# Ledger of designs, part 104: designed miniproteins, single chains, continued (4)

Each design is a single chain, and the fold is of that chain. pLDDT is the mean over its residues in the fold that is shown.

## One batch from the design tools (miniprotein)

Design m15605
Fold by ESMFold2-Fast:
Formats: C-alpha cells, sequence, structure tokens
Structure m15605 (fold): chain A 73 residues (1-73)
C-alpha cells in the first residue's frame, strides 16, 4: 500500500517532466499494488489516452485516491 503511494508519486514526477511513457509505467505499478481501488484503475485507463498536460492532473488525482485509501488502513 505505501509502495503504491510511492509509485504514484514517481508517476506524478515523470508526468511533470513530460515523460508520458514513464508516468504510465509508474501508474500501472501503483494500480497493481492497490488492486481493490477501482477509482484508481478507472483514472489509469483515462491516463493512457490523455495528453501530457492532462497526465499531470490525472496522476495527481490517482495519487490522492491511493493516499486517501492508505490513510484508512
Amino acid sequence: LEEAVEYARKALEAAKQGNKDEAISFLEKAVELAPENQLAKDLYEKAKTASVEDMVEIAEEILNVIESYARLK
């Protein structure tokens, strides 16, 4: 769970650097580590088709969703 948060943070950093492929790779790992979080999975699917600019916002939302879930466990 904490590891999922770390990968989501790495994805956000990659997205801010304009590296869409790296951001998608880290988001995939974050979602795999939090498989019960359907909202994060749905956001990840949207991220695959998003622009680089939109990727930052989507990665930030996924991070927030996973962090919120982690705080409840």
Scores: mean pLDDT 77

Design m15606
Fold by ESMFold2-Fast:
Structure m15606 (fold): chain A 99 residues (1-99)
Amino acid sequence: MEKEEQEKKLKELLEKLKKALEEKKMLELIKLLEEAYEELSLPLLEKLLEELEEYIEKLEKEADEKIRTTEEELELGTHLSLARMALAIMKLQLRRKKA
């Protein structure tokens, strides 16, 4: 793929990933990560995963600052933990692909 197409794809995927995190759509998040793994070059995939990790950290910090119901806290905490696990698995696969 041309570098411009891959950079555009990175931006589109990152925007969709951030939206999936905000909307708590875990299956959509996983599908988007799989798409990124298949379609992006290694450097762009690393950049996407780094930016996604920073966004998850921001959401975790915001969660700590807001008063929520027990249901909202459980749902958000579960979603962010699963997102962290998915990210960790993708980073592990990326490291194996680099080796």
Scores: mean pLDDT 75

Design m15607
Fold by ESMFold2-Fast:
Structure m15607 (fold): chain A 90 residues (1-90)
Amino acid sequence: DKALEEETLREYDRLLAAMPDQFTPADRERLLAAAREILELDREVKEKGIEEVFNRLLAKNNDTGEIDEETIKLFRKQVLFAKRLLEQAA
């Protein structure tokens, strides 16, 4: 939902505005690297589907667990934050 995505991005912008210079250069580099990894996963999810990507990750870790809705929601929120972070860092 666009409304939920807009709300999430407003929360992100508010947190950044409240904590300017919160991160050291090293922390920022680490966050940008993590953001790029999340966006690569999002790209793979869009090309192959979320079930295939997450099933491969579970299989690689010898995990027999099922992917729950909360994990998917958290991933989507992280993707939105990652896009915003990289956009503002450019």
Scores: mean pLDDT 67

Design m15608
Fold by ESMFold2-Fast:
Structure m15608 (fold): chain A 63 residues (1-63)
Amino acid sequence: ALQPGDVITDEDGEKLVKLAVDGSLFPQELFEELGVDPTKPLSDEELERLFKALKAYLEEKAA
């Protein structure tokens, strides 16, 4: 089973990290870009930035 901070590789070779707060999987590069530690509790501001960045990331990949 995946633990918070664990990294998995998807079928495209992208690394995803399990978020400690809700168990969601986010691209590792978003945590690095935003300077957020996925193994620690996130502030509301950090979560908002991550969800916003994830939405933009997914929209870019879908195009």
Scores: mean pLDDT 67

Design m15609
Fold by ESMFold2-Fast:
Structure m15609 (fold): chain A 109 residues (1-109)
Amino acid sequence: SLEEKIEEVKKKIEEVLKKLRELKPELPEEIQKGVEEVERAIKEEGPLIAARKARELAERAREEAAKEKDPKKKEVLEEVARLAEELAELLDELMNLELKLAVEKAIAE
């Protein structure tokens, strides 16, 4: 059941990442780099660092949205911020589930 929950959260993370990648070509270069940093952190640094990078992306996207005069571009930046916050929450959940699984394996004699 923990392994099944981990697989479900990983699938949700992949779905959010797919949505971010689809929006990427429409984004300012700094925000595109933020998406790439989050993807790299998920692959190479683990969910704790990846969640931090996702929150940093959400903050930067929200700041850019506040400065954006084009309503369509503003809406895309607000959607990136929302997706990045959702991704951070899913990464926190993944970290907690992986920690619980590690504790169960350590207690098993």
Scores: mean pLDDT 87

Design m15610
Fold by ESMFold2-Fast:
Structure m15610 (fold): chain A 93 residues (1-93)
Amino acid sequence: SGFEVLREQLEEKGIKVDVSIVKASDEEIKELLEIAKTVFEVSEELLKKLEELLKKGIIKINAPGFGLLHEAALLLEIVLKGISAEEAVEILK
């Protein structure tokens, strides 16, 4: 899965990943939903599920090259798997 691949890549580079759930601003939520809609072309139903997840928090990964596109992709994988943000953090640790 994308989580396992990301974890392995970070471990291989010796990057200690500080993974945390943080409160997203309304602006950050809007930007992430726009990326999901325009870049990943997700359905309206999936966008609603993503918005609910984003309102609970976003996963911050302090790693080189990890940006909004990676964050949107990670959050979409969480929604598609039907797991919680807390479960995703435990997989990434």
Scores: mean pLDDT 71

Design m15611
Fold by ESMFold2-Fast:
Structure m15611 (fold): chain A 72 residues (1-72)
Amino acid sequence: AYVPQTPRGKALWQALQAFGFDPQDESDEKTVRLQLALALVLEGVLTQKQAGVIAGVDQSTIAKIVQHFNAL
């Protein structure tokens, strides 16, 4: 399983865990898709709304996770 080596990657994992997602569970397609969508938002490739559509979650869920990540 992927283990984040960068401080930014570790902060993203902490944000995901705070919202009840296990970023190490590769069998959970929903969590894998959410993790990819969040990475693309944080890199400025996607808007929060676009990431919500891709991840199958409300844009507000993406916004809360991104806000938590930025607070770390």
Scores: mean pLDDT 71

Design m15612
Fold by ESMFold2-Fast:
Structure m15612 (fold): chain A 93 residues (1-93)
Amino acid sequence: PPPKPLDKEELEKKIEEAEKIIEEIKKLIKEVKENKETNPELAKEKAKKIEEIVSTELGLLALQYDTLKEAGKVTPEALQELIYHVLNMMKTA
């Protein structure tokens, strides 16, 4: 059966978690770009951390959420689907 619908507070909390992951990824991307010419080894370390984050189901889902947000396609239905995916992954991890 489909999972129980999340209440508004639970939805907001999971969205906040996804946004924090996106903020971390964006910060790491900026650090890679800023250090690519002046400190290539540091840039490689930051890039590796990005790869580690995006290789997780949660990291990939956060990127998908950010893409929907930038496209202005965030709907309550799409948010529920993304959050159910996050909850399912967190329960099985």
Scores: mean pLDDT 67

Design m15613
Fold by ESMFold2-Fast:
Structure m15613 (fold): chain A 61 residues (1-61)
Amino acid sequence: MDIENARKLLDSSIEYKNGNGLKDAGLQAAFYGDKELARRAAEALRELGDLKGAEEVEKAI
């Protein structure tokens, strides 16, 4: 897995309001140690109302 793919997934998931894509992007970013990208994914999940997804991403950081 590539951090560049995680960033692209985050950008597209924000555009299409795809909660599953945001969670996957956040978990990938956390795995690669990109805490900023992971936190952005968690924030976008909270804006969508997916509080459980946001918590899962935050725990992975």
Scores: mean pLDDT 78

Design m15614
Fold by ESMFold2-Fast:
Structure m15614 (fold): chain A 95 residues (1-95)
Amino acid sequence: MLREKAERALEALRRAGAEEEDIEAIEEALEALEEAKKAGLTEEERYKIAIGVAGEIIKKLGAKEPEQQEIAEEGLRYKKEMEEKMLERRKEKAE
């Protein structure tokens, strides 16, 4: 389920003609996904990061439909979760 949501959200935003600013945000998210992969996050955790980025962009675009609002809310929750998880992993490596 998470993989399908991440693919749908990111592909729809990128292919449906998101503005240049939104494309830059997607590229930053792809960089964060690569960093997460190097940090040893699981595939499921990486999908949560992808959904989080998509949710932020959808919210910025003014989530006009209920489905878009649900994706934005879910994405923001996942973003916070993964951000905290990555911070913990960085602390472990610093010790």
Scores: mean pLDDT 66

Design m15615
Fold by ESMFold2-Fast:
Structure m15615 (fold): chain A 56 residues (1-56)
Amino acid sequence: EDKQTLQTFKKQLLKLREEIKTASPFEKSILEGVIDLVIAVAKTTLGLTEQDILEA
């Protein structure tokens, strides 16, 4: 069950990382901060490991 949630999270995180590639330098800085926050929340709320996030 947790593995399905993790796979969904990985796909969403990958989409966010791809969106950053087309962003302006200003937007990129903001989006990188947002991704860091999302990762921190996911670690706390979903119990994700560093390895899980690295593979996303």
Scores: mean pLDDT 71

Design m15616
Fold by ESMFold2-Fast:
Structure m15616 (fold): chain A 73 residues (1-73)
Amino acid sequence: AEELNRKIAEAKENLAKAKAESDKLIAQGRAATDRRVSLELIGQGEALYLSAKNEYDRTVKEAQDALARLAAS
């Protein structure tokens, strides 16, 4: 339980950091005059956040599955 809670907390912190960096990259992309640079920066920001969100969702699902198995015992 404590280990699972710690992993969830770490994943949540990583997601928050990824969102902050994503928001930065997207803002830089929207401020860019060059369309290619704009699209690359926005794409990098979106990919970074999506990757972190998928990792967070996986961690939460694994924790929920572990709790369900304990309840079934």
Scores: mean pLDDT 81

Design m15617
Fold by ESMFold2-Fast:
Structure m15617 (fold): chain A 65 residues (1-65)
Amino acid sequence: MAALSREEKVALLKRAVQLAKDTLRRLGFSDERIREVVQQVADSLATQLGIPESEREAVVAEVLA
């Protein structure tokens, strides 16, 4: 089916966040900068994947944990 489940969306977000962290660490970014960029990536992808605004904060917090 063309629609992703909430669980599949969360799994994709976790993978994207992990890849972003690994890439930024290789480039020599500080932990503080990595956190800022990764939060922006998670927020943007959660919005793009259609996660409801009411759930977005909780989902982003879970993905960044």
Scores: mean pLDDT 79

Design m15618
Fold by ESMFold2-Fast:
Structure m15618 (fold): chain A 95 residues (1-95)
Amino acid sequence: LYEKGIEALKAGNYEEAVKYFKELVDYLTKTFGENSAEVALAYVLLGEAYYKLGRKDEAIEYFNKAIEVAKKADPRFSLLATYAINKAKKLIEKI
């Protein structure tokens, strides 16, 4: 799912990227839990796909979800959570 989503983003197939990253969010939520750094990072990717698609409101929504989830993440994933927060904030600034 991650590799297929990234490939779709690079190819400019933003609707396909949204589809794969939504599936990635669902998979990672079931595997790591709703408040995991992995889910936060998946929300950053989904927000980026929506931003590229021109759907700015959905992009902002998912970047905000990424920040909220990352703040609740397990301390052992603090570096990944911090990365997700910083990436989401930087992308929101472009909108």
Scores: mean pLDDT 79

Design m15619
Fold by ESMFold2-Fast:
Structure m15619 (fold): chain A 111 residues (1-111)
Amino acid sequence: EKTVGEIILEAYKKNKDNLLPSFGAHLIFASLYNVDVAGLLARLSVTPAKELLETAKKLVEKYNIDLSKPSIKQIAVLVEGIAKSKDEKERVALLALTLMLEYNIPLEKLE
């Protein structure tokens, strides 16, 4: 059973030399919106991918995210969503989508 942390780590190792210009943009927006990325990453790392999938699908629709077309604008929208959400499960899933955009991880990797 794969965790979200394992999927992100695999994608990082595979794509570290070919990262998009949007890579790391979440750190700038997290600073601007006062988001605790480290705390959310700790929760994300142990989250089963399949458990996150349904929440991620809803958030893709809610925020009009296209994971096949990474952009700084989409990353900003997701990080602002983290700052405004009071639901920890939603906040973890929003961070996952942000990292999936930066590391070119498609949604089916959560299946």
Scores: mean pLDDT 78

Design m15620
Fold by ESMFold2-Fast:
Structure m15620 (fold): chain A 77 residues (1-77)
Amino acid sequence: SPHVQLGQQFQSQGDLRQSADHFHLSGLQSWSQGRFLDSSRHFDQSGDLYRQVGDNRRSLDSYVNSGMMLIQYSVSQ
């Protein structure tokens, strides 16, 4: 995913906010494709990065989305 590559690039450059934004977009993209485990992972990465920059609201939103994706994965088994 281009968003995963951009997220990793911004993280390596120390731009954690833009990194978090791109991992969040990757989570949304994976969700739209029914890839619930990939989506959960990317939302977790986004949540961790938003937490590190003190954006508690976006961090919480990302973790909630991650949890929802794990529930979707569970019912898809």
Scores: mean pLDDT 90

Design m15621
Fold by ESMFold2-Fast:
Structure m15621 (fold): chain A 74 residues (1-74)
Amino acid sequence: SAETERLLARLERLLGLARQWAAGRLSREQVLEAVRADPALSEEEKAWFEWMLDTLSPEEIAATLEGLIAALRA
């Protein structure tokens, strides 16, 4: 569905940011700025991702998003 496609696109963008942070290409602050600036993300999605940035490692965030994307595609 179009809703699932839009959700997957948002999750894939967040995964890309998490992977760049894990690789040292972006700082946590640059990832946070990108998330806050994304008009496609809801306030709830932004709050959830900000919580993950504060609580989890970049590798844990990437693994979480990869699992969610895989589940949505199954």
Scores: mean pLDDT 87

Design m15622
Fold by ESMFold2-Fast:
Structure m15622 (fold): chain A 67 residues (1-67)
Amino acid sequence: MNLSEEQIEEIARRLAELSGLSVEDARAAVEVLVSMGLSPEQARQFVESQAGPEAGEAVRELLERYG
């Protein structure tokens, strides 16, 4: 995925809102997902397993928008 630092930060802010993580912790999680080369659907499944379906779907939507 070809995400800018700004796009990663936007995804991280949304994940933090839905998961209760700090923005910095959510940013680290998003950077890990990007480094793993996951598709938006794979990232959705991974985030859903840890933070629930609403967080997973939000991350998928933003990755599809920016990837």
Scores: mean pLDDT 79

Design m15623
Fold by ESMFold2-Fast:
Structure m15623 (fold): chain A 62 residues (1-62)
Amino acid sequence: TTISATEVDGKLVLTVEKGDVAYSRDATTAEEKALAQKLLAENQAKLAENLPVIIALGLQYG
């Protein structure tokens, strides 16, 4: 099971992938919002760390 977070129209969204099935839901509780912010911060840190590689490979984050 993989959990990721994204921000859409100012809302924090959590996506859970389990096998071939993916579910997305808005972060509504304080705990869910804290988890989403933590995952976004981790994603931002990883993006910054890997940005030169991402650019070199022609990948787009969006």
Scores: mean pLDDT 63

Design m15624
Fold by ESMFold2-Fast:
Structure m15624 (fold): chain A 70 residues (1-70)
Amino acid sequence: SLRDIAVALLMKDLGLSEEQAETALEIGMASDEDTSPEEVAARIKEATGVTLSPADARGILAAGRVLRAL
């Protein structure tokens, strides 16, 4: 599925565990149009302990929005 591809890419490109990648993607999917990349990065850090760059957080936010629209 597209979700499985997104999880695999987060694991490969960001070095996340499967659980961390799934949690990050769920946070992205729960975000609305007003949610900033900085807010997404902060939520992911609180939930997983992983610090993401703003660019990586933007990517997760975009992926989450696409998956929510399906």
Scores: mean pLDDT 84

Design m15625
Fold by ESMFold2-Fast:
Structure m15625 (fold): chain A 81 residues (1-81)
Amino acid sequence: SMAEELLLVLGLMAHEAYKTGDVEGAREAAIAYIEEHVEDAEVAARAKELLDEVGRMIEEGTPLKEVMERIVEGVRRLEAE
């Protein structure tokens, strides 16, 4: 499902950003995936907003567990509403 793919992409972005410290590079990779695979422009826009929030959390030093919880909640809201 799109929710599972977005969870994977955003989760991998967060993991990569924490591992490398390259938040911008990880963000660019996630944006490229969203633009390639998410056909609904409104869903893509909201996914990018969630991505920006996640990137900010990582830059602020938010623990990975809390970042992952925010990703799960954000993707759930994108699919449900």
Scores: mean pLDDT 80

Design m15626
Fold by ESMFold2-Fast:
Formats: structure tokens, sequence, C-alpha cells
Structure m15626 (fold): chain A 92 residues (1-92)
């Protein structure tokens, strides 16, 4: 079977930011400003993270789409697994 795709650098940066703020909802614009990325780049990463089940989305009363970690523990474990794989690769 093909291995599961690893997170892109943008997806990892977005996930890491949300993992630092697990109880807060953010717009794509707020995340883009905090990470120094374009809104469209952050939106694409958020869509993929929602598809992976790591992030949830909601629309507020103003019609703005907000994003938050769906499972902070699963998100942190995913990030740690990628770091462990990189460490093992360097040592092999």
Amino acid sequence: AAPAPLLSPVERAVLDFLAAHPDEWFTPEEIAERLGLSRSTVQAALDRLVERGLVEKRVNEKGETLYRLKDPVAAMMQRLAEEVEAWVRERL
C-alpha cells in the first residue's frame, strides 16, 4: 500500500499554530497574518487539514468561516510522528 502523505510545510505551520491555540477559532486571514503567508495558501492548507480530520470549520453569524483544532492530541501526535521519522532518517 502507498504510504500516507506527509503534511506539507504550510499544513504543518498552520497545524502548529492552531495546536498552540487549541481553544480559539481563527479566520484564514488571521492565520495568514500570523504566519506571514497569503490567505489563499492558508485556505488551501486548512481545507486539507479539515479533510484529514485534524481541523474543524464553522461559519459565524457574520458569514465568516472560522477554524479550530478538532483534536489537539491527534494533531500533536501527527506533528511528533513527522519529527521522529525525520530523526530516524538522519540516523539510518
Scores: mean pLDDT 75

Design m15627
Fold by ESMFold2-Fast:
Structure m15627 (fold): chain A 81 residues (1-81)
Amino acid sequence: SMVQQKVGLHELLKFLEENPVLDSEGVEHAREAIEAALAGDTEAVGRHMRELEKHAENVKDPNEEEGKELIEEVRRALAEL
């Protein structure tokens, strides 16, 4: 249901906010991508996801895979809408 999907998206955003891999700007782009998807704005989803990917690429940790995994989690959540 749409209610269950919205709950899942809010839990994902909370996880991203608590994860040190992404800064607050990266979390904001994830939030905007989710909101755009809920509104049916596929162009805005692509734009915000591209910005989110840039933030993961700027992680100075040699194990940047965690950032990529978080972005993939966002992509999967959006695909289920």
Scores: mean pLDDT 66

Design m15628
Fold by ESMFold2-Fast:
Structure m15628 (fold): chain A 59 residues (1-59)
Amino acid sequence: MLKLSEEQEKDLKRFLSSVLDASEEVIDQAIETMKKKIDNGEVVSLSELAALAKKLAAE
């Protein structure tokens, strides 16, 4: 099972917080959703992660 390191999770949270004007709860849910996609074998680029995060925050 593919896992993000603690540093990668912190970097991702920091990046999402800079791109999305959303609550910490929404950011945490977006990170968990992306972790599940990565865990399922989906490889995403940083630009794709940003697009997915924006979509998740809009929902």
Scores: mean pLDDT 66

Design m15629
Fold by ESMFold2-Fast:
Formats: structure tokens, C-alpha cells, sequence
Structure m15629 (fold): chain A 80 residues (1-80)
């Protein structure tokens, strides 16, 4: 799934591909709500890349991942 692919890219540290995936899906396949969430995640990843402190960068990345996990849980609940 898109969410699993995105998490794998973040886990591997391939933020450029994660950003490309989020932008492509926002333009072609995402609802307005999903596009807004993708933008928030992208903004957090950009901030992480600009953060020289490893501990702070890791915290920001964890926040981005948690936002994505929350969205996955919400979609699963709506489908159930």
C-alpha cells in the first residue's frame, strides 16, 4: 500500500523518494484531507533535513512517522 511504501522509505532514510511519492499521490490520487496530511509530513521531513542535531532530527522524523501511522489507523477504522 501507499502507506507501507511511504513508511519503508522513511525507515530507510530515503526522504527524497518519500517526498516524490507523497507529491505524486497528492496530485493524482489523494483526497484533499490526505493531501493536507502529506504536506504536513513533507514539511516535517524538510525540517528534519535542515536540523543539524541528530537527536532533534530523530524526534522530528518520529513525529512525521506517528502522523502517518495515525492516518493509517483512522482510515482502517473508517473502512471497518
Amino acid sequence: SLEEEFLELIKKGDYEKALELAEKEAKENLSPESAELAKEIVEKLIKAEATPDEAERKKILAEAEEKLREAIRKKAAEKA
Scores: mean pLDDT 69

Design m15630
Fold by ESMFold2-Fast:
Structure m15630 (fold): chain A 69 residues (1-69)
Amino acid sequence: EEARREVLAAARAVQTHPDDPRIIDGLAETAVRYGLSEEEVREMLREAGVTDEQIDAVLAAYRARKAAL
């Protein structure tokens, strides 16, 4: 629930500032920190109304952060 709340709040920020890489990276960091899978992140972002292009950007950042662990 807390993870979902944080991700949905970050998703709204992405929708408001779609070209801000810092916001996209922040959402990716939150997803990795809470141990969410790519599928869980994708589902949450789709539910929040985030565009497919924005979801792809978030998942790219998510994969980069996961690889660094």
Scores: mean pLDDT 77

Design m15631
Fold by ESMFold2-Fast:
Structure m15631 (fold): chain A 87 residues (1-87)
Amino acid sequence: SSLEEKLKKILETEKNHAEAVLEMVREFLIEVQNLLEKNKATDEQIEKVRELFNEIGPELQELVDNKDLEGFREKLLELYKKVKEIL
């Protein structure tokens, strides 16, 4: 399944906010790791991905704090798109 489908499934099945966030982050990190490996990402590309994560981190935290799981999902998908653009 696509990352989009996996994250949507978590939102539909997880009733606890913290568990939904952790499951979405876990699936997101697995997909990012697979993407980096599949594309044989260079050290420079990996560093650009880290910079992107640092830039978006505060906005992701705000969505978690506000219990906006749908916004959190959408932001993870935006981030995933940007990771693909670096690779």
Scores: mean pLDDT 87

Design m15632
Fold by ESMFold2-Fast:
Structure m15632 (fold): chain A 76 residues (1-76)
Amino acid sequence: MSLGEILGSFLAQSDTPPQVTLEQKSPDETVLTLKGTIDGQPATLTITEKVDREKQETTITLTVEHGGKRTVHVFK
């Protein structure tokens, strides 16, 4: 499953347009948070992009929280 598939699925399942927050934690770390509801339960999607400039590697971490369950996906 790709990053875009997880994001698209979250948006498609959301009862209402989610609240979007973009936060630049550092020059190398960006956090995008989408907060909404799915099937009447609170749902949060957090996308964290972390850049390691020495290694020229980018790590994207997707965290999906829904109905008290947490799922984490890591992409490099």
Scores: mean pLDDT 79

Design m15633
Fold by ESMFold2-Fast:
Structure m15633 (fold): chain A 69 residues (1-69)
Amino acid sequence: MELKRGIVSALDAYGEAPTPEQVREALLDAGFSEELAERIAEGVAERKPVLDSLDQVNVAMLALAENLA
């Protein structure tokens, strides 16, 4: 899926445990809409405790799944 690949590429630049603001900035830089980037970043913020133990890609995918449901 195009969106998934874009998120993976954007988050890879931040390495470990990116902040919600960094996630939003990365998604905007990758060409995602402001609304979508903000929603995904909010989902990442809600899962802050999980970010400390999981790959940022997994957290982004969880946030994406919930926002696109």
Scores: mean pLDDT 57

Design m15634
Fold by ESMFold2-Fast:
Structure m15634 (fold): chain A 77 residues (1-77)
Amino acid sequence: SAMEEAERERLLARMEADRQGLLDEAARDPSSRAILEQSAALLDQTAERIRDAPVEEARRLYFEASGQVVRALQEAA
């Protein structure tokens, strides 16, 4: 449906914004660069999976990836 397509596009847009933010921070902070770049790569890989996934699975993948990024950054701090 058009609403499911709109939701998928919103998830992808959020992930791209988050990915860009992580890469911008990686450029400014050499000490965190590796973990920030790895987190950005995870979001990019998850976005590829979301494009071909049913919307319910897309939501699950988004929240799982976001949670992994948050945990990885907290663990590295």
Scores: mean pLDDT 87

Design m15635
Fold by ESMFold2-Fast:
Structure m15635 (fold): chain A 65 residues (1-65)
Amino acid sequence: SKLERDILLALVRMYLGIAKAAGVELEHDEDIEKMKEVKPGPNGDEDDVRMAELINRLLEEAKKV
Protein backbone atom coordinates (compact mmCIF):
# COMPACT_ATOMS: atom_id res chain seq x y z
CA SER A 1 0.00 0.00 0.00
CA LYS A 2 1.03 3.65 -0.27
CA LEU A 3 1.23 3.99 3.52
CA GLU A 4 3.62 1.03 3.72
CA ARG A 5 5.73 2.50 0.92
CA ASP A 6 5.95 5.87 2.72
CA ILE A 7 7.02 4.12 5.95
CA LEU A 8 9.61 2.06 4.07
CA LEU A 9 11.02 5.20 2.44
CA ALA A 10 11.30 6.90 5.84
CA LEU A 11 13.10 3.84 7.24
CA VAL A 12 15.48 3.66 4.27
CA ARG A 13 16.29 7.38 4.58
CA MET A 14 16.91 7.02 8.31
CA TYR A 15 19.14 3.98 7.77
CA LEU A 16 21.15 5.71 5.02
CA GLY A 17 21.57 8.78 7.22
CA ILE A 18 22.91 6.66 10.07
CA ALA A 19 25.23 4.75 7.72
CA LYS A 20 26.57 8.00 6.25
CA ALA A 21 27.15 9.47 9.72
CA ALA A 22 29.06 6.30 10.67
CA GLY A 23 31.21 6.62 7.52
CA VAL A 24 29.72 3.58 5.81
CA GLU A 25 29.37 3.63 2.02
CA LEU A 26 27.02 1.28 0.14
CA GLU A 27 28.93 0.33 -3.01
CA HIS A 28 27.92 -3.26 -3.78
CA ASP A 29 24.80 -5.45 -3.86
CA GLU A 30 26.55 -7.93 -1.53
CA ASP A 31 26.47 -5.33 1.27
CA ILE A 32 22.74 -4.92 0.65
CA GLU A 33 22.28 -8.69 0.95
CA LYS A 34 23.98 -8.72 4.37
CA MET A 35 21.54 -6.05 5.57
CA LYS A 36 18.62 -8.44 4.93
CA GLU A 37 19.63 -10.64 7.84
CA VAL A 38 17.77 -9.72 11.03
CA LYS A 39 17.94 -12.34 13.77
CA PRO A 40 15.63 -12.68 16.77
CA GLY A 41 17.08 -11.63 20.10
CA PRO A 42 18.56 -13.97 22.74
CA ASN A 43 15.05 -14.56 24.19
CA GLY A 44 13.57 -15.25 20.75
CA ASP A 45 9.90 -16.07 21.20
CA GLU A 46 7.38 -16.81 18.43
CA ASP A 47 6.49 -13.10 18.42
CA ASP A 48 10.17 -12.13 18.01
CA VAL A 49 10.47 -14.54 15.07
CA ARG A 50 7.36 -13.09 13.41
CA MET A 51 8.60 -9.54 14.03
CA ALA A 52 12.03 -10.32 12.52
CA GLU A 53 10.29 -11.88 9.49
CA LEU A 54 8.10 -8.80 9.05
CA ILE A 55 11.09 -6.44 9.36
CA ASN A 56 13.08 -8.48 6.82
CA ARG A 57 10.12 -8.40 4.42
CA LEU A 58 9.74 -4.62 4.80
CA LEU A 59 13.49 -4.13 4.24
CA GLU A 60 13.28 -6.17 1.02
CA GLU A 61 10.39 -4.00 -0.22
CA ALA A 62 12.27 -0.82 0.76
CA LYS A 63 15.32 -1.89 -1.29
CA LYS A 64 13.09 -2.23 -4.37
CA VAL A 65 12.09 1.44 -4.07
Scores: mean pLDDT 56

Design m15636
Fold by ESMFold2-Fast:
Structure m15636 (fold): chain A 78 residues (1-78)
Amino acid sequence: SAAERARLLAQLGSADPVVRAVALAALASMGDERALDFVDALRPDAAVIIPWLERVAAESRSERGRALARRIIERLRA
């Protein structure tokens, strides 16, 4: 839902790196490309974020979600 996506986008600014990681993974799973706008700012948290995104890339039923998770992982590792 739009409300759920807005909540997840707000959580990308959380002080808790686990909350940020879960929110980014959830947005990726939903295929929401606005997640890409936050990747560079979240790069210091890559070690926490990547395991959540790898689950999305492996387990998401959405091809768009899997592709977005892989794009975010590549950008975090760059």
Scores: mean pLDDT 87

Design m15637
Fold by ESMFold2-Fast:
Structure m15637 (fold): chain A 54 residues (1-54)
Amino acid sequence: GHMEEERQKKIAELKKRLAQYKAEYNAYKDSNVNQYVAAALHMTAVEWELKKLE
């Protein structure tokens, strides 16, 4: 149904964002603490939104 289609679209979008933040987190973990922490916070926010949709 329409609601399921919208849910799947949001999940896919959030998974893309999560992948980007994970890449950033890994890129900065050994070089820039502020970027590493910021990426971790963004990942947590996206994971929370994903849990709301699951």
Scores: mean pLDDT 78

Design m15638
Fold by ESMFold2-Fast:
Structure m15638 (fold): chain A 68 residues (1-68)
Amino acid sequence: SMRNRLAEEAGTLAGKGLAEQAEKEGLGPGTASAEVVGDDVVITVKAGDLTVTQRVSVEDALRFYSLL
């Protein structure tokens, strides 16, 4: 659905910001992805050998997207 696509895009944009900061801090090139799982967005950020996951609600992701 469009709602899920927007939420995944918001999560990916947030994750990209974190990945870029990790790269600037010398952790190596970072990547970010986001996936809607039920009512949540799972954001995954990888930088070097580190992997970080964060889960936010689709509603919160859409609210944050509207502020970008």
Scores: mean pLDDT 80

Design m15639
Fold by ESMFold2-Fast:
Structure m15639 (fold): chain A 80 residues (1-80)
Amino acid sequence: DELERAREEAERLIEDMQRRTDAAMARSKEEGLRVAQELADELSRRAGELARRGPGTAEVAHYLVSEAHRILSRAADYYA
């Protein structure tokens, strides 16, 4: 099932990116915000790739975009 495989890959990617963001946030605000933006951009890029493959993976593409926004919001809230 391509949708199930794409979802599992997306979940693993998000877990790795959350870990990287957390580590950067612990080092400094400047690094945390920069890494959060870089990883959010990468998630958006991958979502664009999935969206171009057709409607079958659109749900996963939307999920990646939502998680990109969460990474950015969480980093912003951490330093609020």
Scores: mean pLDDT 82

Design m15640
Fold by ESMFold2-Fast:
Structure m15640 (fold): chain A 92 residues (1-92)
Amino acid sequence: GREGARALVEMVRGLREAGAEVRVSVEGDELTVVARGLSDEGRKAAREGAEGLRAAGLEVTLEERGDTVTLRAGGLNAIGLTAAALAALGLE
C-alpha cells in the first residue's frame, strides 16, 4: 500500500535526478512507469527502485531497452496507489 507508493515516488525522483524523462500512467489495476534518456546511474536507480517496490510487496516487472526502462506493477488498488504517490510528490 503506502510503502509501495513511497518506493515509487523515490524511484521517480532518482530517475529524474539522473536526467531521465519520466512518465507515470495507470490502467485498471496496473501502474506503468516509463523512463527515457537514462544514463548508467539512471538504470541503476530503476533497478534499485524495482527491488524496493518488490520488497514492499508489489508484483513488479522491469524491462530495459538501451536508455529506456519500463516498470509495471500489477494486482494493486491502482487508484489508492496513485493517490498516495501524487500526495507524496506534493509533500516532498
Scores: mean pLDDT 70

